# Designs tried in a protein design run: designed miniproteins, single chains, continued (2). Part 76

Each design is a single chain, and the fold is of that chain. pLDDT is the mean over its residues in the fold that is shown.

## One batch from the design tools (miniprotein)

Design m6801
Fold by ESMFold2-Fast:
Structure m6801 (fold): chain A 60 residues (1-60)
Amino acid sequence: SLSEEEREKVIKEVVEYMKEVFPDLTDEELKWIAEHLATLSDKELLEALKWAKEEAEESK
């Protein structure tokens, strides 16, 4: 279970990893991604964070 502040922090972290994995994403696309992430459950949001972090590490 995440607080609203923790959810916002996780969403920001996922967006930053997405920027690293897909540097061609526009600000508008990143905003859409953040809005979509905000609709996810705490569990789904943490799963998204894990995936995005792993993708960012593999893209090096």
Scores: mean pLDDT 81

Design m6802
Fold by ESMFold2-Fast:
Structure m6802 (fold): chain A 71 residues (1-71)
Amino acid sequence: DESRRKLEEYVERGLLTPELADMLLRAGVSVEEIDEVARAVEAVRRGGTSPPEEAVRTLNRIGSKILERLE
């Protein structure tokens, strides 16, 4: 399962929590979307008090998709 392997990699790298990784897996997000989340999290952390708007939008978009699938 490519999604599971990718989520485990990002958890090991400290970009995702195990809880968030489980939610992403249960929501059935794609490997590409998992990569987008990890990239957005890294960009937000690097931005400090002024995170990039594009990264925040990516997190909001994927978060909405998770909520739709988890009810």
Scores: mean pLDDT 76

Design m6803
Fold by ESMFold2-Fast:
Structure m6803 (fold): chain A 72 residues (1-72)
Amino acid sequence: MLEAARAVAAELPAAIAELRTLPREEAIAGLQYARDTLLYYARQAEAAGDTETAALLRAAAERLAAALAEVE
C-alpha cells in the first residue's frame, strides 16, 4: 500500500484539477467519494500498523476536503 499511497500523493493535484472540470454536482460527488475512499484505506493501513501509509492517505484526504470546500 505504501507505493500506492505515494502515487496518490503525487497524482493528487492533477486528480483534483480533473474533478473540478466536471459540472458542480459531479465535482462535489467525485471529491466526496475520493476523500471517503482515502479515509477508508487510511484506517485499514492504521489497523495493519502501517502508520506511514495512513499518514499519507489522511493528508491526501485533507487536500480533497479543502478542494471540496472551494467547490461547495
Scores: mean pLDDT 79

Design m6804
Fold by ESMFold2-Fast:
Structure m6804 (fold): chain A 55 residues (1-55)
Amino acid sequence: MEEAIEALRRLAAGQPLTGEEVDKVLEALHKAGLTDIFRQLSGPEAARAALEALE
């Protein structure tokens, strides 16, 4: 979970993620039931919403 949160913080700041980091984020969001949030929003906005929900 910490690795996904760190990746989400970087994405929220507009920083690029590696494919492995993207996979970890998607897995964490799927486990938390937040996949729809990521689908509906742009990357940085989706990352901020996911961080609020996961933290």
Scores: mean pLDDT 71

Design m6805
Fold by ESMFold2-Fast:
Structure m6805 (fold): chain A 62 residues (1-62)
Amino acid sequence: YYDKGLEYYDRGDFLTAIDYYEEAIKKDPNNAKAYENMGLAYYFLGLGDKAQEYFNKARELR
């Protein structure tokens, strides 16, 4: 799931990337990297508040 999210992220398909990162987090809730990349995807979608929420979650897990 995480690798699939990276594939869509690299293509600029941030909405599909988020769906795969959500599934990755569901399988491994301590995957800080998935939270970081979800934050980046939301940032590129212009959703800065949502991006910051996920960046904060990633930091809590480290």
Scores: mean pLDDT 80

Design m6806
Fold by ESMFold2-Fast:
Structure m6806 (fold): chain A 108 residues (1-108)
Amino acid sequence: MKKEVELEARLEEVDAQGNPLRPVGEVRAKATVDPEAYKEKYGLSEEEARKLALNDAMSTALTRQAQAEGWDAAGARVTRFLSEDEAEVEVWLRKDGRLYRGRGRAKL
């Protein structure tokens, strides 16, 4: 079953070691995820298919949105599942040699 997921994270500029320099606002992205398609294609358990599908969908959506907003690169990953419908996420963005990091949540 296809589900819509919303990603929201607060961003901060970081140095090369990941130390915070300054807050820069928030990023939001929407993605569609289909864990059943991943389960069938890759022979994964329901939990692993859900994790992989959500990571791929979030990274794709964030990358598209970031490119539209003039970012050089972006990525996202699930750090922990809180429930079936909620996960903790980490996001990365890059622009003009500067690195940005965010922590937030994805909700189904």
Scores: mean pLDDT 78

Design m6807
Fold by ESMFold2-Fast:
Structure m6807 (fold): chain A 104 residues (1-104)
Amino acid sequence: MYPGLRLVGASVEVRDGKVTRSAWADSDTPEARRALAEVQARVDELYQKLLEKAKEHPNVSEVRAGATAVLDENGQLVARAEFAEIRDANGNVLFSEPAELPEP
């Protein structure tokens, strides 16, 4: 890992009727705390979208959403990655976002 980079992330998973949430930061700076709050808010937004999409699919077994942010040494956002996914009991993807990484 590059010495000046910091990572923050949050996720939500529903499996077998159990909801699990996680949030993490590799640093405890004001900038990292702000970024963590932003990725948590984004994960909640993605989760609500997945709950709406799950209503269209009666065979839903798993719902997952996550967001990660990369900050530089000055607390500036340099990269972000997000995912949202719904799967059936056989592991088939019923919905995914994004389907691919953004172009550079």
Scores: mean pLDDT 77

Design m6808
Fold by ESMFold2-Fast:
Structure m6808 (fold): chain A 82 residues (1-82)
Amino acid sequence: SLEEKLQELDELLLKALELAKEGKIEEARKLLEEAKEKLEELVELMRKEGVSQEFIDRLRAQAEGQIALLEKIIEEVEKELE
């Protein structure tokens, strides 16, 4: 369901952040890539289900913002571990 896919995305982002905080950069990156794939699946499903474009755009912007912030966190942690 859409709700289940939203929950999966949130859990992937939260887990990736925790792994990044632990210095597990490779694992964090793997989950971040999985989150990106889940976001694309979710957006496609929402469009097919007739969800409003305004809602899709807002959700996408929010999720992409979280992903971008997490990417920056991962990059900074990796630089510290070099």
Scores: mean pLDDT 84

Design m6809
Fold by ESMFold2-Fast:
Structure m6809 (fold): chain A 67 residues (1-67)
Amino acid sequence: GAARAIARLEEARRAAEAGDGERAKELLTSVGFDSEAEAVRRLVEEGRIEEALELIDRAIQMMKSLA
């Protein structure tokens, strides 16, 4: 359900904040955000943490809109 997906995306956000791009990718992929997952991993690897968080925040907002 959407609540479980949101919880996993919030965990992905914490992983990205910690610099763990691989964990953030794993979590995003697990909820169906495969293309965003690779982008987030790359942004975190490049030290572009704020941009990675923006992508994750968009995914969270999309899931919230589904109720």
Scores: mean pLDDT 86

Design m6810
Fold by ESMFold2-Fast:
Structure m6810 (fold): chain A 94 residues (1-94)
Amino acid sequence: SKYEEFKRELQELRERMLALIRARDIVGVAREAQRMLELAKEYELPEEVREFLRNALHEILEALADPSKSVDEQVALAQELFDEVLKKIEEAAK
């Protein structure tokens, strides 16, 4: 299904973004975020799911711009937000 395929791509993005966060490559993270939002639109995911994903990605980017946050804290936040996005996708797939 489109939800299962998108979840797989989101998991691959998660792994790539976590690696980019550890490398402090904010530009790389922003590029992957834009790509995922484009894919979510192409997969015709519900507007609610796309908005939730957009907000989660924005929060990750804001955390990366915060010099008071350690890399470990930025990674932990990104992991938590991706888990919330996956849950939202699973709820929409039911």
Scores: mean pLDDT 84

Design m6811
Fold by ESMFold2-Fast:
Structure m6811 (fold): chain A 75 residues (1-75)
Amino acid sequence: SVDDLVQQGQQARDSGNYREAARYYHQAGELAESQGDYKTAADYYLLSAGEASKAGDNQEASQLGKKSQEMRDKA
């Protein structure tokens, strides 16, 4: 579920594993998007972007930020 992926992302973040946290939040966003929950998808793509940025993955963070905006425009 989205909540299970978010919990895993929070655990990864709390452990300082920002890249893994970004991956779980990205998966949560994708799952929410597939369910038509564009607001929730936007929120988790944005969280994923923040964690990717902390990991130094600036290109991925930029792409996730754009994806978050696209989801907001659909909500």
Scores: mean pLDDT 89

Design m6812
Fold by ESMFold2-Fast:
Structure m6812 (fold): chain A 68 residues (1-68)
Amino acid sequence: SVKEYAGQYASSRVQAALEKGYSEEEIQQVIEESKREFEELSKGTEEEAKKYADKQTQYALQVKKDKE
């Protein structure tokens, strides 16, 4: 589905940024960029895009927390 594709694509970008050692602020910027692309690709609501962004933010925070 379009939503599944958009989610996988955006998650891949966040994962790549985490692997490169981006800061939390840089990861948040990548998430916001990915959210915009998710909105465009999924033709979903702004609420769905926000839920996606919130999920990615929580994931990134958990990864950073475990690394500390």
Scores: mean pLDDT 68

Design m6813
Fold by ESMFold2-Fast:
Structure m6813 (fold): chain A 68 residues (1-68)
Amino acid sequence: SAAEKLKELLEEYNKDPRFEAELVGEDTLVITNKGDITSLIGLALRLIGDYPDLEVSIEGDKIIVKAK
């Protein structure tokens, strides 16, 4: 399910020192970029490619991932 995918991404990106991930409600994951712009754009493009069932957007230093 989308909720299971968001929980897996939460655990994955909290292990990466370039990022900090947080669940906001049941359907939204916020990933804060602590690295450079290349880390931010690279992750956003990867998520768009790998998770077509999820809505991915960039808001400043954050990537917002929502269940569709």
Scores: mean pLDDT 84

Design m6814
Fold by ESMFold2-Fast:
Structure m6814 (fold): chain A 62 residues (1-62)
Amino acid sequence: MTEEEIKELIDEVERELLREVVEQGKVHTREDFIERLAAEIEKKFGVKLTPEEIKKLIEKFS
């Protein structure tokens, strides 16, 4: 898991959620974003991160 891969995954999840808001009229909270990103990181890298670790990654790479 590299910083580049994490940044790409953050951007991907953000685009997916924005697409759902714009195309489907869905509403997502920051907590929904954190949960979605944590699930995608676990799925792609096999690493389970805490919500606090996810928040730090978002702050670092956003």
Scores: mean pLDDT 76

Design m6815
Fold by ESMFold2-Fast:
Structure m6815 (fold): chain A 99 residues (1-99)
Amino acid sequence: SEDEKARELLFKGMQALREGKYDEAIKLFEEAVKLSKDPLLRAEAYLGLARAYVQKGDFEKAIKYAEEAIKWAKESKDPVLGKYLLRQAEKIKEEAEKL
């Protein structure tokens, strides 16, 4: 399914992010968002984008994508993973806004 492909891209994006391959991670997360309509998956991908842009020093884009992650985490209504993603996205937004 499109969601299965998006989850594979999300996983690869997270690996690229851990390896410091920020431009590769950004591309993978953007592709994941395009393929999936799942609010949790969209929240995870946008959180990944926000993290990658923080590492690149692009705080304006980091804030933009953190706000998208907040939106989709709330839309998910997931009481465990959705709340976790919401908290992480809010933290990234607050930290990026101080810079």
Scores: mean pLDDT 89

Design m6816
Fold by ESMFold2-Fast:
Structure m6816 (fold): chain A 83 residues (1-83)
Amino acid sequence: QRQLDLEVELALAIMGAVIAEKAGDYETAGRWYEKAGDLAVQLGDYKTAAEYYRKPSEAYRKAGNQEKADEMDRKARELEEKA
């Protein structure tokens, strides 16, 4: 993908996550933030990716999805070590 396309997708993913959080749909918010983290990794921005993976961890915990929350926490820590 072109960098501009990835940046646009990242912005849309963040907007989707914020809308879902405001609606109380924490599972959907978690999925959007996870996508934002994946896109930030593709852009080479590991610090931002780590931050974005922390947000879905909180969202998944609020949704009752502890397995996904733990997975996101692990991804955030691994990226912080690389940044």
Scores: mean pLDDT 80

Design m6817
Fold by ESMFold2-Fast:
Structure m6817 (fold): chain A 82 residues (1-82)
Amino acid sequence: MSEKSKEARKLILKAGAALAAGDYEEAIKYAEEAARLAREAGDLRLQAEALAMLAEAYRAKGDDEKAAALRAEAAALQAAAD
């Protein structure tokens, strides 16, 4: 696994912890950085995982429209990876 993929996975875990704690803004920041690093690494499955986490954070914040768009993007990346 590349250095960027390792960092992206750590950030996804941090985003999940922030989401569980109710810190939606911090969860969004961690998930966005994870998605960026996964994209730079070319890891489609990791990009999908990061975008799914980002979608959950936006849903928790009440932005259902943005959450739905991000969830659709994550599903497309997962399909492309398989």
Scores: mean pLDDT 86

Design m6818
Fold by ESMFold2-Fast:
Structure m6818 (fold): chain A 65 residues (1-65)
Amino acid sequence: KEEALKEAEELMEEGRKLAEEGRYDEAMEKFNEAERLLEEVLGPTDLSLADVGVLHLEVAVKKVF
């Protein structure tokens, strides 16, 4: 569990860096992978996982759209 959460954090960090470089498609892919991993571990109804994943995804999407 903790290992998977750490992995999700790393994916979000990679996505953040990609978004900063203007690689939004790749950033969204990393955020999607992190969110999927968090849902697998914590469950899809856990608001805390959604807050982290959606926040990063919203930033990347809003920069493009």
Scores: mean pLDDT 67

Design m6819
Fold by ESMFold2-Fast:
Structure m6819 (fold): chain A 60 residues (1-60)
Amino acid sequence: SLREEARRLLAPVVDPVDGASPAPVLRLAGLLNELEAGFVERTAEVEAEIARLRAEIAAA
């Protein structure tokens, strides 16, 4: 799942050896937000297509 893959990507930065900068964590958080936004957009497109097909079936 996407959630499981995202979790694995974050694991190496949870406990940095030298108390490293939060920059890698912020970058990963940004990528996760972008991925989530893309999923929301794709879901909206699918819902719109389903509505269109339902209308066509009703008109037939």
Scores: mean pLDDT 64

Design m6820
Fold by ESMFold2-Fast:
Order: C-alpha cells, then sequence, then structure tokens
Structure m6820 (fold): chain A 64 residues (1-64)
C-alpha cells in the first residue's frame, strides 16, 4: 500500500492537473474541476495497485 505522503503527493498532483484544466477552459465549473481531481487521483492510485471507490477517493481529496 502507498504511504500517506505518497497519497498526499498524488492528491496534490491531481489538484494541479485539474486546476490547469479549469484555467484552460477544459472544465467550466468548480464542481467539474473537483470531479476531475477525484478521477485523476483514482487513476493514479489504480496504476499503483490501490483501488478505491469514487466516494473514498473524494473523501481523500476533501481531507487534503
Amino acid sequence: MLSREEIEELVREAEREALRAYLAGEVTTNDQARELTVRLLRERLEERGVRLSFEEARKIVESA
């Protein structure tokens, strides 16, 4: 399993990517940017063998 620090770094990377998409006009609402952050976090975690539901990944983003 990933360390807490690795999970927090993945959250920060997902947030930065979602913010860039928002500023570039690829997502148009704050809600869309948050949903994108959760999706990106889930994808990055799954690539590392950690599988979470959308709800669990959202809770991690909200706690970061």
Scores: mean pLDDT 79

Design m6821
Fold by ESMFold2-Fast:
Structure m6821 (fold): chain A 60 residues (1-60)
Amino acid sequence: STLQAEGVMQIPDDAVKAAARVLAAAGLLTEEEAKEIAALEDPEERKRAIVEALRRRFEA
């Protein structure tokens, strides 16, 4: 459990930003959602925004 928490804290923000761009290119995010996510400064909020957008896309 301690190692799991450490792993979460080590996810680089650049990877999260790259994921948002890739998801937009794949059509899983709208261009507006991807731009909004990229404009966020807080890595925690950026991760949350990506997860929420994907949930909206896939959840009924």
Scores: mean pLDDT 69

Design m6822
Fold by ESMFold2-Fast:
Structure m6822 (fold): chain A 120 residues (1-120)
Amino acid sequence: MITLTESGGGTFAEGSSVRLTSKITGDLKNVVKVGWYRQAPGQPPQFVASIDLFTDGVSYAPEVAGRATISYDKEKKTVYLDLRDLRVEDTAVYYSYAVAIINGKGEVFWGSGTQLTVVA
């Protein structure tokens, strides 16, 4: 079973930067993509960023484009989300995910989330 454990959340000042970290455990042989969603207070879950593990191709939501960088450390089996120039609107629980191809189907595994709070 694939598991994801997030860290790096907390309370941060507006205009600062943060690195959110997700450590992935289990058999990653069939994992094709990893990424991040967030859920802000009073909002539905929102896509943030993804990386394709075969091509290193990255995708970002418009709301974080230019302020976010996603990266994957293969040796540490860890996905990072670097957010710069933090805004109060970045306040959310951030969930990492992994997509694995199992029996020809994409299966999604989710972490438990890490809370980011941005204060003015």
Scores: mean pLDDT 88

Design m6823
Fold by ESMFold2-Fast:
Structure m6823 (fold): chain A 69 residues (1-69)
Amino acid sequence: MKKAEELIDRVAEAVRAGDLEAAQRLTKELNKVIKEIESKDPEKAKELRQRYRDALVEAARARGLNVIV
């Protein structure tokens, strides 16, 4: 669980930095970790996927704000 949450944070940071390659690599690792969790706890995997989406929305919003100035 902690590893998946850490990967979500790292993906969000990569997106904010505009590092698409790092974001894609970290997302691939995150998907592997979530798939392992899903086999034992599908509800927890669903929660982690939602946290990932929320983090991406926040990162995209931060980038949008920089364009508006």
Scores: mean pLDDT 76

Design m6824
Fold by ESMFold2-Fast:
Structure m6824 (fold): chain A 70 residues (1-70)
Amino acid sequence: VELPPELQEEIDRGVAAVELAVRLTVGEEDEELLKELAEKAGMPASDEELKKRLEEAKKRREKIKEEAAK
């Protein structure tokens, strides 16, 4: 079965986006790796955008810890 180029690119971007989300959730601190994954996912990979994603991931982890502590 032949995959259209558009579909292959979409799959590659989707895989990178999922890996980025998983790594952010587990607390990955390798900024270079996170930037590379963001670029592969077709998302802005600037230092500012990466910092925003890290802050959002920290807030999610903090909320989970707060709920667990109650």
Scores: mean pLDDT 72

Design m6825
Fold by ESMFold2-Fast:
Structure m6825 (fold): chain A 76 residues (1-76)
Amino acid sequence: SEEQVEEFLKAFRDGDLDKAAELLSKLTPEQREKVIEELTRYLQEHRGLSPEEARAVARRVIDTLLEYYERKKKKE
């Protein structure tokens, strides 16, 4: 389970959005919250966002990737 979260974060950092979106779709709600927490820390450290702003941006990133995956799935 922790390995799946790390695999997603690696794909996301590598810019492999197709793989990141697919991996994200397979995560449990609890694992998705862990991803949001990790992205929230990253955004606070690198973008100077407040904890509240960073969490909102992190949730938006996750929502956008899930929407991207659903759109791609419908085209195939």
Scores: mean pLDDT 80

Design m6826
Fold by ESMFold2-Fast:
Structure m6826 (fold): chain A 98 residues (1-98)
Amino acid sequence: MRSLYHGMLGLVVVAAVALSEGDYALAAEALRGIAELARRLGAPEEAVELVLEAAEAVERGDLEKAAELLREAARLAEGVPEVKEALELAAREAEKAA
């Protein structure tokens, strides 16, 4: 199994827990980690940039905007299914916390 993908899923779990606890700073750091792993897995730079923008939105408490940005990033990452799945999971967790 790919260690980078498992690391990314671990960061999705960290983001989900942080969002549920209202720790937006930790959630944003987890999203930045996801962006770095997505880049290393071959995601388009446009998708990576949207994940970084989502992290900024989370830091501001704008969870609706963060979920929107993560869904668009997942759409752009369609050529890397593991990244798309991780970003869709992160978007769902942001929507639940909103």
Scores: mean pLDDT 85

Design m6827
Fold by ESMFold2-Fast:
Structure m6827 (fold): chain A 66 residues (1-66)
Amino acid sequence: EFEEEFERIKEEAIKEVLAAPTQDERNMAVAKAAKRVIDLAEKHGLSDDEIFEKVRELAEAIGKAL
């Protein structure tokens, strides 16, 4: 299910970002997570607008954890 995999990606991204000691490593973790979300959404047939919304949701979740 898309939602279950998306929640896992968010959880993993938050852990990687919080564990990253430098801004560069945090940026790489965010980019990696965004790529995973895009790939997952494309696999499930989401539109470009829906993909954008999911990437935004990922960014918001990471921002709230910081």
Scores: mean pLDDT 83

Design m6828
Fold by ESMFold2-Fast:
Structure m6828 (fold): chain A 74 residues (1-74)
Amino acid sequence: MDEEILEEARRAYRELMSRVKKLLDEKGYITAEDLEPAEREALGWASRGFVYEDLGDREKAIEAYRRALEAYRA
């Protein structure tokens, strides 16, 4: 279950990052206004998830990834 959430979150994050990369390629920077509120929220939660995962706090990482997926799909 947790591993499935991590894999799904990483897939969704890659899709979001493709859009972020396109904006960076066009403008060289990103503002909050360049992203939909849902995309910005998803990116924020995914970033928290990566930090917790790197620190070995799997439970907090999973919770952050769940929130990221929910925001991204909204």
Scores: mean pLDDT 73

Design m6829
Fold by ESMFold2-Fast:
Structure m6829 (fold): chain A 68 residues (1-68)
Amino acid sequence: MEYEVTFSKPVDAAKVEKVVASFGGSVLEVINPTRIRVEVPEGKEADVALALQKAFPDSELLSFNYLP
């Protein structure tokens, strides 16, 4: 499943990739340093969102939206 993730502050896309990859996903596109598109396996969305919030404590996860 494809999602657009938005952060309050710029994040390191390589760290996003490592977090998402640990759940079997991948980074699809870096739109800008606060907006990254990711692929997440079905049923892993909540785990990935929580892991991203923990990985970037100085940046708030603003949205985790399914792509149309």
Scores: mean pLDDT 84

Design m6830
Fold by ESMFold2-Fast:
Structure m6830 (fold): chain A 67 residues (1-67)
Amino acid sequence: MEEEIEREIADAFALIVSALTKKYLDKATKEDVEFGKKVLEWARERGASPEAIKALEDAIKQAEKAV
């Protein structure tokens, strides 16, 4: 149950961070990109879905190009 809950939280959080990053690309800072990378690593370690990981990875790549 604990592992399952952590995976669900990681999945949800990765999707939220991805959506917010894409919405506010024009305001993205280098610190925001670094935070996104830390969230991506954390989500991968906790077994977030491939869809959530891809969404966050794509958002981070877009933010890196914006900063």
Scores: mean pLDDT 79

Design m6831
Fold by ESMFold2-Fast:
Structure m6831 (fold): chain A 80 residues (1-80)
Amino acid sequence: SLMDQIQQLQQQIEQTKKIKDPEEAAKQALKVVQQGADLYVQARRDKAPQEILDKIRKVLQEANDVLMEAIDKVAAKKAS
């Protein structure tokens, strides 16, 4: 179900936050962002309720925040 896929993405975000290497965290976060975007497109095609679309958008926002934090850490590491 869409809810199961949303829950799996949320779990992947939590696992990504545990990755200590910023480059690996960024790669994994990017994959989660791509999966979330694909899920959003599919949910829109399937005419999912706005509540479900809003939940997917929130998960995408969280995944993007994790990605940006990881990229910032990669930049800081390479400057050192």
Scores: mean pLDDT 86

Design m6832
Fold by ESMFold2-Fast:
Structure m6832 (fold): chain A 67 residues (1-67)
Amino acid sequence: MLQHAVRTFESDASEEEVRRAGEEAKRRHGARSVSVTVDGNTVSIGVVADTQERAEATAQAARDRIL
């Protein structure tokens, strides 16, 4: 079963910057998909992966790249 992880945080990063961070994290950690939403300064990164550990690692890596 596919696992999900979400990181929601405040950042001044652009949607393009967040999408790039998510795509790099997905590539590095082997997640199945990454979705990004930016609403003002609120950023939400959703990850789907084969394991919860991979989903969490991918979401955290994307967040860390933005912060």
Scores: mean pLDDT 82

Design m6833
Fold by ESMFold2-Fast:
Structure m6833 (fold): chain A 71 residues (1-71)
Amino acid sequence: SEINEKLAQATEIALELLKQGKSEEEILKELEKRGFSREIAKQAVKRAKERLANEEKYGGFDAGVLAVITA
């Protein structure tokens, strides 16, 4: 599915930007600049936050990463 492929790509980008300390607004703008729709960008940020929480459980070691989840 094209939607699933775009969502997976957007989620990967959102996850990397979250790890870099970017806000949700900055990530949404970056995804839109890359040609993703607003709906896909919002879903990608949600999925990226879930993946970030899972990474923390499986050995992601950085307390500063939680600060970026506030947007």
Scores: mean pLDDT 74

Design m6834
Fold by ESMFold2-Fast:
Structure m6834 (fold): chain A 78 residues (1-78)
Amino acid sequence: MSKEELERETEVGVLEVEAAVALTVGRKHLEAGDAEGVLAEADRLLAIAERLEALGATELARRLRERAEELRRAAEAA
């Protein structure tokens, strides 16, 4: 494994952890009826997805965009 490959894999791993936190926090806000908090975490997921796609993690980015859209729709319906 090259230094460049290790750096890329590390960044993808960090973004995966950030996405998991954003999903958990977003769900907590949704359960609390905090639409503003849900929208903030959905926007964070979209930003993480964009960074993942730039790193070549296209499928993971696509799944995060879908989850972000679900959170946004739930917040707007509340």
Scores: mean pLDDT 84

Design m6835
Fold by ESMFold2-Fast:
Structure m6835 (fold): chain A 77 residues (1-77)
Amino acid sequence: AMAEAEAYAERLKEALEKAGQPEAGEEVKRLILEAARAYLAGDFERAEELGREAEEILKKAIEEHKEEIEKVMKELS
């Protein structure tokens, strides 16, 4: 669970970093890991809020740098 969240968060961070958004990548990683920790602690409300914040940052980064992020995201699939 936590190890899987860490691996996924790291891959998203790397994808955003390669797309020229290293700050967004670090923030998304931080939020996903905090959401996973909150979920495991039983704080589902906080986990949902943090997950939504990560999703909004990711969507904004994709909108602003769609071409670069889409190319990098295909490398993760």
Scores: mean pLDDT 76

Design m6836
Fold by ESMFold2-Fast:
Structure m6836 (fold): chain A 71 residues (1-71)
Amino acid sequence: SRETTEKLIEGLEKALKEKDEYSVAEIAKIAGVDEVTVRCALHECGVKPNEDGKLTREQLEKLIEKLKAAL
């Protein structure tokens, strides 16, 4: 939903201010959404975690950009 997407964007922007990499679970906790919601957003936006399941600063910025474009 739009509300869930907006919550995820806010969580991602907060995450960018604190660390350079996050797990999907950490992003879900910061944004207050389910891990499934984060994984679905990643898939729809064509952003993949690295082999360790982590999202880097560049991947978070790409995800924010694509999610904002989808609103």
Scores: mean pLDDT 82

Design m6837
Fold by ESMFold2-Fast:
Structure m6837 (fold): chain A 60 residues (1-60)
Amino acid sequence: SHKEAIEKVVKESEEIAKKNNREEAEKKSQEILTKAVKEEKLSDDEAQEASLKILEILGK
């Protein structure tokens, strides 16, 4: 489901943040979000929700 895709992106972004500096974590998190939007066909609202959750994890 789209909800599971969003949760997966957020979880992967959290793991990336633990292993990378902030700049690399932002870049890699943006790449996985972009891929999920394309492959899972997420709406703009769903992509924005995922983006906000990623920003919270990265402390921005």
Scores: mean pLDDT 78

